# Designed miniproteins, single chains, part 27

Each design is a single chain, and the fold is of that chain. pLDDT is the mean over its residues in the fold that is shown.

## One batch from the design tools (miniprotein)

Design m921
Fold by ESMFold2-Fast:
Structure m921 (fold): chain A 108 residues (1-108)
Amino acid sequence: TPQEELARQAAALTNDATGIIDEAAQMIKDREKRREMIILGAQLGTQAMAIFVAVRTKDLELAKRYTARAIALIQEGIALLREVEAPQSLIDRLESLLQQLQDLLAQM
């Protein structure tokens, strides 16, 4: 269905965001902030998997809920990247994925 396709796209974008957060963690020099970013990446990866499982079980309301959770985690990631003065290119990539996920969620 169209809703299943939107949910599959949400899972893929959430997984892409996980990759960017994992890349960002490797660039953080502060040990505590690096740990926070690693934990955030793991949490976001869990949401990507949860969206995928929800799609596979055709629970589209659950997929929508996990997508909203992924959006909140990406917003936390962007805030942390700004705090550690990460390269603007990483922030821009995450903000682009955030906007795409917000647009998908509005259509789900």
Scores: mean pLDDT 89

Design m922
Fold by ESMFold2-Fast:
Structure m922 (fold): chain A 68 residues (1-68)
Amino acid sequence: MAAELGRKAGEAGAAGDAETAAAYGAQMTKVGNSIESREGGREAGRAGEELGRAEEAQKYVAQGSAMA
């Protein structure tokens, strides 16, 4: 869970997407809180993926604004 979010944060950082990397970092903290329950950790990981996609969508909106 947390390791996968960390990997995605690193990939986003390598791509120059600091905001997406920060978002994944925040999700790692939430996953850490779920370590008390291993099953909860799995669900938190999936939620992190959805939030990462939302960050990407926000970048597309910003791109559209810049192109206008």
Scores: mean pLDDT 62

Design m923
Fold by ESMFold2-Fast:
Structure m923 (fold): chain A 56 residues (1-56)
Amino acid sequence: MSEEEYEEIYKKVFKEGLSGNKQVLSLYLHSTYLYGSGFIDEETSKKLLLEGYSLL
């Protein structure tokens, strides 16, 4: 995935999460936490966000 494609999806997920979609907000926080804590790499974090978002 390109960085540009990820940024577009990231913005969409963040906007939907803040607009009251608690499932989307949980997905955002979970993937961000795992990456920020060093448990997964950036590419894995991006994949988790996309896969989770596609299921919601």
Scores: mean pLDDT 68

Design m924
Fold by ESMFold2-Fast:
Structure m924 (fold): chain A 87 residues (1-87)
Amino acid sequence: LAEEALEAARAMAEALLAGDLEAAAAHDARVVELLRRIAEEEGEKAALRVLAEALKIAADAAAEAGLMSEAEAEAVKAKLDAYVASL
């Protein structure tokens, strides 16, 4: 479940970078489905840990797209790691 959700998040980021909005929407729906299943099977904190990892993937994609700097992406990822450590 967690690895499938992160694989779907990576595929979503790749589709967005390629401009394939239909594929991006399908992968987004898959991420949401898998996060719901993780919450039901492993609890909300487990789902939040996977969501944080998916958001780190999104931060890296945003940096690659030029929407933020590498330093900004690293700052976002550090905040997400701190959040997960507080769970």
Scores: mean pLDDT 84

Design m925
Fold by ESMFold2-Fast:
Structure m925 (fold): chain A 107 residues (1-107)
Amino acid sequence: MKSLEEIAREMLETPLTKEQIIEKLKNFLEVFREKYPDSPLLEEVEKAGEEFIKALSKLDDATAQEIARDFARRVLHLLKTYTDPEQLARGLLGVLREAIARAEEAA
């Protein structure tokens, strides 16, 4: 199984289609659930993740890739900054909400 860091690096460093980005995000959310099943923020993170996937689905490949790369860069920064699971989850929720807003503005 790929780690959260590996998935985020792949999204940042690899040219991906919109469909491939959506599959990477689904994999990212599954890995987060498996690693932090008892997190009080799990439901909010999953809901925000699904909203982000829905927003990305309305964009072209180039715009989706630009937004996904920015998201991945911010996620990698969070993973280096926070070792506490709840701080990481809170940071991830913020990054997801910013990414959703950017995707909705681009649609």
Scores: mean pLDDT 85

Design m926
Fold by ESMFold2-Fast:
Structure m926 (fold): chain A 95 residues (1-95)
Amino acid sequence: SMEEEALEKIRKLLEKYKGAGEEKTIEAALKAFKILIEEKSTFLTVPAFPSVEEAEFELELAKIFKEMGIEIENDIDYSALTPEQQKIAEEIEKI
């Protein structure tokens, strides 16, 4: 049930940030995240964000994975970030 709840939260995030009509893209991403959860693999953050929205997406993913007991490894290059993105990256590091 916890895995099913996490995958439902991830589905809603993907619909919000990638587009609700992008069913094939959403299903491919969910399959990858399901494997990560089932194998208890480490979640690696991206080194930089192309937008504030992508940074927010990564923060929300990290929160879900933390609740699932998945190890989060921060590989964020702060020199590549805007000040707004840096604030979101600081929140990811606090997880």
Scores: mean pLDDT 78

Design m927
Fold by ESMFold2-Fast:
Structure m927 (fold): chain A 80 residues (1-80)
Amino acid sequence: DLVEEILKIEANMNEKEKEEWRKNSTPEQQALLDRRERGEKNAEEIKKKYEEDPTPFNRRMLEIIERAKKHEKELIEKAK
């Protein structure tokens, strides 16, 4: 996962390094950040679908997103 690769890089950087890296991001890295923002929109839509129609399929989709967010937070916490 391209987003996970970006998060692993950020997790091993201090605050200064993260800000400097973002300022010097390549077009490819910017594309990954844009993809992450679109992913957040998709996650919100899936949550709404589950609320409207709590099918087993929609439940699994929500669980996948929740696991992804939990993993992302764990990677960020490991940077401490």
Scores: mean pLDDT 68

Design m928
Fold by ESMFold2-Fast:
Structure m928 (fold): chain A 74 residues (1-74)
Amino acid sequence: MEEEIRALERQAAQYERGIQVGEEVMATSLEMAKNAGNDEKAASIKEAGQQTIERFRQAYDEAKAKAEALRAAA
């Protein structure tokens, strides 16, 4: 049980890192597309980046909720 909670907390931390990396990659890619004058590509990058970040956030919230449920059950 305690090991499961720790594993979920570590996964949550990994997902949080994924959000940070995703934001950095999206920002860099958007800058490159805008510098090239490709507004269509910039819009596509922003949409895809936001979807990826949202998926990591959902996974983070789910891992945190599972960890709390296990603590409440123990």
Scores: mean pLDDT 82

Design m929
Fold by ESMFold2-Fast:
Structure m929 (fold): chain A 105 residues (1-105)
Amino acid sequence: MSPEEQEVQKIVKNVDNSLAATEAALAAAKSDAERELHVGQMIGSLRIMISVLLTHEENKDFLIKTLEAIRNVLRDHYAKSQDPILRKGLHDLILDIQAKIDQIR
């Protein structure tokens, strides 16, 4: 496995872990406001991470592969989730990531 592939897998694992933690928080949440807060915090953190990648990563091929890997993790969680707040947040982020991939190409 190349060093770039190892770095992508670390990012993917971090995203997957963040989503799993958010889903656990949603299952334990007592109100819609609490659920919206958990989803908003997670989506906000992912958007910051993506902005850092877009600003500092100069290797276009690595950047595209990383964004596609993140998008695929988000799509998997979107397909499995029944929470409408989480699904909306993930759907909007997936579309934004796709737009960024298209701009880099």
Scores: mean pLDDT 85

Design m930
Fold by ESMFold2-Fast:
Structure m930 (fold): chain A 64 residues (1-64)
Amino acid sequence: SLDDQIAAIDAATDAAKGQLTTDVNAEAERRGWSEEEKQQRLAERLGLVDRHRDARVAELRAAS
């Protein structure tokens, strides 16, 4: 179903965000970023993941 396809996309998106958060935290530690710098960069990168998710869902809704 459409709902099942969206649920699968959301599960993949959540997994991607978790990995991205881990990667950004590791990069921040390695580069000596402040907590503020880390949070800003994390928010920017997570926002791109959300935009990609929204585009995929919109494509599925339009096709259904």
Scores: mean pLDDT 88

Design m931
Fold by ESMFold2-Fast:
Structure m931 (fold): chain A 94 residues (1-94)
Amino acid sequence: SSDQQRASDMFHEAMQFLAELLAKYEAGEISLEELAEKFREFLLQLVEQNSDLPKEVLINTLELLRSAVELEITDPELREAVLKEIDEVIEELR
């Protein structure tokens, strides 16, 4: 119900923000390190805004995000950097 809708909203917001960062990176406007830092900060803020949700819902949403990144980002270096930030946020929730 509402928890599933919020999880879906979190996933889509994270993917949209990542797409914006990827566009800036491809344009040479930010470095890979800046992309990784900004994405981690965004994920932490998103988790804080939804901290009333069960940890399992938050972790499952981030695991879904991780799977989407593995499938959609073809550049290995970029993919590894993004996955590392997702993994670190998941670890902080455990």
Scores: mean pLDDT 88

Design m932
Fold by ESMFold2-Fast:
Structure m932 (fold): chain A 62 residues (1-62)
Amino acid sequence: GHMRGVRAAEELRRIAERKGPILTREEAREIARKSGVDEELLLEILERHPDADDVGVALVTL
């Protein structure tokens, strides 16, 4: 739902601000657990969008 996507985008933003714009698969799995987004869906978004900003945009549309 929209709220889970928004929470995932917020967690992604926090990680990107601390570690830089490239998200690892382990960080994506942590975001999925904390936000309640499907882990496989989040990994697919990461594979299509290597940039954290683009991933964030994709997440808020969930």
Scores: mean pLDDT 65

Design m933
Fold by ESMFold2-Fast:
Structure m933 (fold): chain A 55 residues (1-55)
Amino acid sequence: MEDTNKFLEKIKEVDELAQQHKDELLASGATEAEAERAAKQYRMEKMSDLLKELS
């Protein structure tokens, strides 16, 4: 149970997914501010969930 590399990869994946989510919102017609806030919320949610599972 020593998947440090896996944990780091998960963090990168979350960050990338948040960026992609932002891009999707922009493509859908959302404003930059709205897309950025939504992406940040998404990342926060995923990070919180990840930490909960990890503990």
Scores: mean pLDDT 78

Design m934
Fold by ESMFold2-Fast:
Structure m934 (fold): chain A 83 residues (1-83)
Amino acid sequence: SVSEALELLREFYKRMRELVLKALEALKAGDLATAEKYLAEARRLYEETLSRLEKLYEEDPSPEIREIIEKLKTVVGGDLEQL
């Protein structure tokens, strides 16, 4: 459902924020290996969230869920590709 897709999106942004903040703290400490680890976890979270959204779309092929998927790919996927 659209409600489930929005809940996944909210959970995703909360967890993504935590991972980015941990990566930034590691960078401030000069710990590049730990920063890279958290960025890799952020990429994995993105891929897992997309997979779950695509599964919801298969069960409920609403235009709203498709739009959420496409916007997540364009905005977050684009940002992660630049990192």
Scores: mean pLDDT 84

Design m935
Fold by ESMFold2-Fast:
Parts: structure tokens; sequence; C-alpha cells
Structure m935 (fold): chain A 99 residues (1-99)
């Protein structure tokens, strides 16, 4: 929907301007969000989030935002922590489930 495109544009500007993320990392993160919003494959969305994280490993604020989004998607999709390719994401999912 048009509202989603405007929200994604604002998210791109925030990620690049406030968090200092690269255009490539921002686009991978936005691709993941779009997949989730459109009801696509959660594994594909998680793959996009992990690609974004790899591109900006030295940006703590961006990495935290990406891991939060990825953790929420993994929990909603019922993806087991053991099946996640990223150890930090697996640990975040395990912590959320242990509450």
Amino acid sequence: MKEIEEELKEAREYLQTELGASEEATEKFIEGIRIVVEGGDPEEALRKFLEARRLVEDNEAFTRMVLEAATQVALEAGVAAADLPDPALAAAVERALAR
C-alpha cells in the first residue's frame, strides 16, 4: 500500500542519517521488512536481515535494530534457534523464549 512505501522511505532516511548505515545495508533491511509486511517467506526475510547485519558489523545501533526485527520474525514464524545461521540471532531467540 502507499502508506507502507512512505513508511519504508522514512525508515531508509532514519537508518542512513541517524544510525549511519550504508545504503546497501539499509536496502537489505528494508527488503526484509517488505517481505514480512507482504506476508512472504519468513526465512527469506531473516536472510535479508542477516545480510544487512553483515554489511554493518561495526554499527552497534543498527545491528541491535536488525537483530530485534529478526528475533521478532523468527519468534512469530516459529523458527527454532538451532536452525538459525547467526549465533547472535539464535541467542536472542533463546533469551526471548526463556522468559
Scores: mean pLDDT 76

Design m936
Fold by ESMFold2-Fast:
Structure m936 (fold): chain A 85 residues (1-85)
Amino acid sequence: KIKEEIEKTVEELKSLLPDKKEEIDEAVKILTDPNATEEEIEEAIEKLKLIVLTDPNLNEEERKKAEELVKRLIELAKEYRKSLE
């Protein structure tokens, strides 16, 4: 069910950032890859945070929600990688 929660969180994030769907998908692919290095995971996290911070179309409430979704996604992806061991 953790995969379903990840998919839902990604969908919500994409709804706030519809012009960043490809970048979000690339970051999620790295975050959910059990073979990804720590460095690759850190870079994917930084990229997601930067997308949210630099998007001029987000108002303050939307940016806070996107930040919470990114944090949730990072936690869910970490649990997902653990579940594959």
Scores: mean pLDDT 83

Design m937
Fold by ESMFold2-Fast:
Formats: structure tokens, sequence, C-alpha cells
Structure m937 (fold): chain A 58 residues (1-58)
């Protein structure tokens, strides 16, 4: 359904935007690699959880 595809795209776009912000912050602040990886993994895990929820609701 169009609503299902829209929900998935919204989660994808939100996740990509958050990753872009983390990368920009890391570049500007010389963030240690271990902290950068942790922040990226957190955003990916949150995105996966939202996608899983959408699949369970449909």
Amino acid sequence: SEEFEKKLKEVYDKTVAKLDEIVKYARENNLPLDQLVAEINKVIAEGKAEIDKIFKEN
C-alpha cells in the first residue's frame, strides 16, 4: 500500500538525515572514531526498530 511505502520512506529519510548530522558534527569536532561508530550504530538500531514496528503493524 502507498501508506506502508510512505512510512518506510519517512523512517529511511529520518535515519539518513540523522547520520548526516552525526557525520557533520564529527567532522567539525574531531570526534573519536569509537564515539562516531557508537552514535552511528545507535541511529541505525533506532531506524531498524521503527522499520520492524511498521512491518509488525502491517
Scores: mean pLDDT 86

Design m938
Fold by ESMFold2-Fast:
Structure m938 (fold): chain A 58 residues (1-58)
Amino acid sequence: SFSDVLRKQAREAVDRGIPNEKVGQIVQETADKRRERGWSDEEVEKYAQELIDKEVAE
């Protein structure tokens, strides 16, 4: 489910050292994109991963 995808991605972001405030922003942006574009759970997970990878990049 979408909720399971968001929960999994939020935990991964925290485990990778992203601050809680930024994790909340990533979750919100991902949810907004799903609403705007009608994305599948797979597309949502991919987008969340891209945001997480961008945040952990130096």
Scores: mean pLDDT 80

Design m939
Fold by ESMFold2-Fast:
Structure m939 (fold): chain A 67 residues (1-67)
Amino acid sequence: SSQAQQVTDQATAQAVALVRAGQGAQVRQVIDDMIAQLKALGASDQEIQQHVAQVSEALALTRGELG
């Protein structure tokens, strides 16, 4: 859904910004909040895993760029 993608896009932007700022320890809270929001929107476990995978891919790319 468009709302689920907006939640995921916002969480991705926040998590990437935290990693770039050297605050990677806070990323788990961003992901946990995203999962809670997706559940509130009625997303299935499979859909939640797909959205978590999107965030994880963006974080892996960001960490690769930073070294």
Scores: mean pLDDT 87

Design m940
Fold by ESMFold2-Fast:
Structure m940 (fold): chain A 98 residues (1-98)
Amino acid sequence: MSIEEVRERLEELIEEIEKKLSGPAGKILLRIAKKLLELADKALEGEEVDPLEVEVLIGLARIALGVLKLTGASEEEIEAAERLIELGEELLKLIEEK
């Protein structure tokens, strides 16, 4: 997957979260997704992106996923968090390989 494809999938996920998820969990996932999108945009513009920033966002998404599972969140919220983690990991790999 390319950084451009990760960016497109992050935009799609952000739209899904905004339309389908409400409340605090959706808001947290949105903030993480928007920050990852910002870093993907920087990488596409040829700006240097610190891999640690991506790793921190992945870590926050993993914590959010854990909280969602413990609190009995909806399947859509759990799936959104899992997809966000996967996109973050792919972005990290692409940044480290360039």
Scores: mean pLDDT 83

Design m941
Fold by ESMFold2-Fast:
Structure m941 (fold): chain A 67 residues (1-67)
Amino acid sequence: SSARRAEAEAALRAARELIEELKTEELSEVERAKKASAARLLLVAASVYGADEEEIEELRKEIEEAL
């Protein structure tokens, strides 16, 4: 459905923004942990809404590499 696709796209976009912040911003350890946790939860939401699992796995890898 279009609504489910929109939710998946929104979750992926929000996750990508948090991952970019993890890579580019000077963050405290607490801030890094919070943003990483939020990004991981958004990827779970994207998966539930039917996002491509290959894309989700790549973004999970990016979170781990940014930490």
Scores: mean pLDDT 87

Design m942
Fold by ESMFold2-Fast:
Structure m942 (fold): chain A 85 residues (1-85)
Amino acid sequence: DSPLLKSVEEAAEKLYKEGKITKEERDALLQAVRDFEAKNSPEEIKKFELEVGKKAAELIKQGLDPYEALVRATKEVLEKRGIKV
């Protein structure tokens, strides 16, 4: 598992336990990340990780909780790449 996948799993599980996302939303997001990493080169995965990290940092600057920022950033970057979550 990639460092990004592990971090997103931890963040999504925390949000699920806090009642902020559904189990289906959590599972769909994690599956979308796994599918992306399985279908793309190491270089594309690295670009994806950098884009997610940049977006998450912007959301944290705007006052989002780091876990919520990471989950939202991951979803938005996947959606920009044509992957619905």
Scores: mean pLDDT 88

Design m943
Fold by ESMFold2-Fast:
Structure m943 (fold): chain A 80 residues (1-80)
Amino acid sequence: LDPEKLAKEAKELALTEEPEEAGKKIAEVMDASSKEAAEAILRAVVEVGEKAKEILETAAKALKREDFKSLAEGAASALP
């Protein structure tokens, strides 16, 4: 449950998986983690570039925690 390790794993998912699949898997990891880890995961996913917005929009829809949904939606809307 190291936030940096979870962020690294989420970034690998974002780079290697289809955006829809990556978003769903990332949401599952975030819902099982701490707020600190969820924030680290979101920062790592934002850095992925062109796929980041679609991944974050998918994650926001899949997330069960309202606070994490709001964070993911905010991150997605801040992307160009």
Scores: mean pLDDT 81

Design m944
Fold by ESMFold2-Fast:
Structure m944 (fold): chain A 76 residues (1-76)
Amino acid sequence: MEEVVEKAADIVFQMVEQIKQAKAAGASQQQLQALRDQMDKEIKELEEKEGIKVPVSSIVGGVLRRIGDELDKELA
């Protein structure tokens, strides 16, 4: 379960960065929605492959940990 949560958090973290970059570049609402739909699809495929339902709270925790790691790198 922990490994699946980390994989889901990686997908979300990477996709959030892509959405942020696209938004900064002036991407349309349709383009931003397509990125969100791709994220949802990748998470669903991961859950189906592993046979586990990943709670949103666990994914959020994993994403926050990654954000903390990036902040530590910038501030160190």
Scores: mean pLDDT 76

Design m945
Fold by ESMFold2-Fast:
Structure m945 (fold): chain A 65 residues (1-65)
Amino acid sequence: GEAERIRAAAERGAALIAEAARRYLGPDAEITIEWLDETTAKVTARKGDEVLTRTIDGRRVLELL
């Protein structure tokens, strides 16, 4: 259904952000994905003193496609 599509979009968005963060900070960066609700994820990437955080809303990701 639509909820499944929105969640799938959030999962893809979170995976892309996590991969981009790993490429930016290096392969030893700690990546954490927290699901704030069924369709919203928070990606946090940490390496030493560097912290990058992004919130992914699956509904917004679908609007961009």
Scores: mean pLDDT 81

Design m946
Fold by ESMFold2-Fast:
Structure m946 (fold): chain A 92 residues (1-92)
Amino acid sequence: DLEKKKEYVKKLAEEYERYRKELELARSELRAELVAEATPESLERGLALEEEAIKILEEVKEKDPSLAEEAEKAIELHRERRRLLEELRAEL
């Protein structure tokens, strides 16, 4: 059903849009916040969130090719956040 497919894609695109905005705002501030709030629990949860976000972005890229470029940029930001979290985890 074309109508249901459009609703599904729109929901995925909306989810991606939220992540994209958060990534743009957090890129420079994320390090400061993670250093201030660094606990084993917060780092573990952060890593899980990054993994989930990457999966959502991959689905959006597959369902809506018009968002492929933005999805790729967001995936790169999530990978950078994962590296930062892993570095902080090693420091603790």
Scores: mean pLDDT 67

Design m947
Fold by ESMFold2-Fast:
Structure m947 (fold): chain A 73 residues (1-73)
Amino acid sequence: MTFSEEEVEAISKKFKLSKEKAKALLEELSKTPLLSKEVREELGKKFGLEPEKILEIEIELGVLELERAVKSL
């Protein structure tokens, strides 16, 4: 999956991550579209985020995917 620079920057600014970490996290989330609580805790430890922040990023990614789907109509 490819994320625009604007999408990566938005996540980076909102969650106070570097652009590189934001991109890597979005790529991991795109590979595993349904995360368990345990996987969110593991990603939180890997990226230095609370599991609740991983869930917020998952929701934001879902919104971005929905916006892309609407634009294709």
Scores: mean pLDDT 73

Design m948
Fold by ESMFold2-Fast:
Structure m948 (fold): chain A 80 residues (1-80)
Amino acid sequence: SERDQADARIQAAKKLHAELAPELPEKVQQQMSSDLEAIIAEIQQALADGDVRALARAMTALGILMGALYFERRLSKKKA
């Protein structure tokens, strides 16, 4: 179901954040955590409203955030 797919994606994003966060500066870690929480709230609201377009938009934003986590980790490693 769409709910199961959304939940799986949210869990994957949370796991990625937990794995990469220790390699990021604390301030960047906090910002990414806040952004993740906001996107999860948008996904949950779209599911509650049955808004398929809002859900697709929020899921795209989640994918962008996951990409940004990888970029921030690479920037942190290049400084070392």
Scores: mean pLDDT 82

Design m949
Fold by ESMFold2-Fast:
Structure m949 (fold): chain A 94 residues (1-94)
Amino acid sequence: SSEKEKQLKELENLKKIAEKIAKEALSQPSLTEEERKEIEELMKEFNELVEQAKAAIEAGADKSTIQQLLNQIIGLILRLIGILEDALLRERKA
């Protein structure tokens, strides 16, 4: 498969991961209203970066540009994981 096809598949996989984590976090009973708003803001930023990455890949942008966008997307996923972890830790102590 072409490099472009592999990059688009990676992007789709990251999207599925982010959506799954966000859904799990939003389902937590201990999730605060502040954390809910943070998830909404993170998912908005995530979707904007995914569209930018898709456009860059389709336009044949250089590997460093695409990797920079993917790194930003991964950073947002790690932030979502942090929110989920904090909610789960509160539930275990309650």
Scores: mean pLDDT 87

Design m950
Fold by ESMFold2-Fast:
Structure m950 (fold): chain A 86 residues (1-86)
Amino acid sequence: SLDVELLKKKIEEYKKEVEELKEKLKKLGKMTPEVEKLFEEIEKKLEELEKLAEGKIKLGAVEARRLVEEKIKEIEEKIEELKKKL
């Protein structure tokens, strides 16, 4: 089953990490177009996860869980790519 409260907490943790990375990259002068695109892609995926957590997307429980796992993996991969730019 989809643990909505755990998902909401995880989304807030990602948002905090992304904001901290954004500030670090700005201070280093490393906000390239490639980096800006990575932030935009992460922000879009976080918005999609929020819509799933809020029940705004009408999916079955198994499909919702699968989509959440996929989006989390994609977000984590993009955050790791941003960390490599530090």
Scores: mean pLDDT 82

Design m951
Fold by ESMFold2-Fast:
Structure m951 (fold): chain A 71 residues (1-71)
Amino acid sequence: LPPSVQQAIDSLDLPPESKQLLRDFATRLSNGEELSPQPVIEKLQALGVSEQKAMDAIATVGVALNTELGL
């Protein structure tokens, strides 16, 4: 996982389990996997993260990855 993406995830006000889920998701996306964010949002909500925070976290990962990959 790129250090800039790792730092973006670590800056989020989320439990360690939620951050690990986001790191796994970001790593798979960075490897070229085409993944829907919806299952990740649902898993974050199951961990007690609000829908808004889950959506913001996914947006943070997307912005960080797009910046890192030059997209």
Scores: mean pLDDT 81

Design m952
Fold by ESMFold2-Fast:
Structure m952 (fold): chain A 68 residues (1-68)
Amino acid sequence: MSEAEKELAELKKLIDEIKENTDDEKVKQAMDTVEALAEEIMATESPELATVVLRHMREEVEKLKESL
């Protein structure tokens, strides 16, 4: 598994955990948007750039989870 694939897998895991533990429709919609964007980054960007962007997204989602 590439480094970018590992970051995407961790991000998706965090998104699923947030969606399963929150009944807020806006939070769920935001998580769906983040996942869609992450998939697009994986499909369109170089592995090196995808790794950096996905890591940043994962850190922001992790921070959001800690605040919930």
Scores: mean pLDDT 82

Design m953
Fold by ESMFold2-Fast:
Parts: C-alpha cells; structure tokens; sequence
Structure m953 (fold): chain A 98 residues (1-98)
C-alpha cells in the first residue's frame, strides 16, 4: 500500500531540502537522518546518496561515506547527472582519509 510515485518523490525531495538545511547549519547527524528518509521514499535518488556521503564524511564515518558515494556515482552515471565528477572527487577524498 503506497501513494503514487510522484507523491513519494515529493516527500523525498522535502526531506532532501531539510537535510541540506541541517547540513548547512553543521547538524550533520540530523542531515543524515533526513537523507536516509529521502532515500526511503525515493531509493533511486543519486542526490540523496551524494549528500548522505558528504554528511557522513563530516562526521568522520569514512567507510560509510565511501559506500554512499559509490551509490551516488552509479546513479549519476545512469542519469547523466553533471554532479558525477564532483561525486568522484569526494570518493577520492574519503579514500585518502581511510
């Protein structure tokens, strides 16, 4: 039992926006929870994977950040997303910190 995909995507985008607000405020753990909620509603959202990786990186959770940056790269490749290069740079940064 689920709403239409467009409605779920909208809820996911709202949580992405809230996560970005928390990220900008330095509330990285709150940002992580909002990004995870965004992915629950839209599991194919490369942007949510990417921001989740960034928040985890700021928390020093580098192994988890690497996993989510790899997921973001796969989604950005599939979607021809211009953030692919940025996600690859973040993956190299997290690997250098491991």
Amino acid sequence: MTDEGARLTQIGQQHLALGRQHFAAGDYEAAVEHYKTALFYNPGNGEAFFYLGKALFHLGRYEEAETWFQAAIRMFQADNDPRLAEAQEWLERVRAAL
Scores: mean pLDDT 85

Design m954
Fold by ESMFold2-Fast:
Structure m954 (fold): chain A 72 residues (1-72)
Amino acid sequence: SALELLEEAKRAVEERAPLEEIEEILKQIVDATPEEQKAGVEQAAKLILEEYRKGNYGSALALLDLLIRELE
């Protein structure tokens, strides 16, 4: 599920996984998201990836937490 993948993404961020791994998990999250929410989740995923690329890990985690709440 998208929620399980979001939990996986949070663990990967906490472990400082390679950017490519974060990007792949985020793509899987978008693919697992219902169509009506997909555009918003894709935009959030892009923001998370950009924060991770910048080294703003706290911001990336906060955005992942927000996305978990929105999809629950």
Scores: mean pLDDT 86

Design m955
Fold by ESMFold2-Fast:
Structure m955 (fold): chain A 88 residues (1-88)
Amino acid sequence: ALPPGLPEFPEGLRVGEEINGWKILELRYDPERRLALLIVEKDGKIYALITGPREEVEAFLKKYNLKEIGRTEVAGHVLVLAEAEIKP
């Protein structure tokens, strides 16, 4: 299960905003793959929130070798929280 208080994707999010202790560092969209990516920081740790179709999100996680912490899924659309301690 995902931690409570995570920012909801993608509506109303802004770079530099802080929601429940989660600081938004970067927001990216890939409309061709229907992916949204949010880079957040909490307590000095960097996390990635990835949302989109399950196949596209799983391909993204595999490509970048991201450590999944948790996910939620509704009708083939997933939201994944992953640990991203490597700064891009």
Scores: mean pLDDT 73

Design m956
Fold by ESMFold2-Fast:
Structure m956 (fold): chain A 69 residues (1-69)
Amino acid sequence: MSKEEFDFEVAKAILEITGAVSAIAAERQGRLDDARKVRERTDSLLKQAKTPEEAIEAARELIKYADEL
């Protein structure tokens, strides 16, 4: 596996974990609609990211999105 492929897989894992943790936190607070929105946004961002940098920026955007819900 190339370094670029490895970095991208790691960045995608960070995005996925960020989304999962944010959604679980919302679910535990009884905010089920917010949890669903976070999961849907995470899936969309994972499909759109093409580079490690895009995936990391997507994770930051997802944190802001979840905080603003």
Scores: mean pLDDT 84

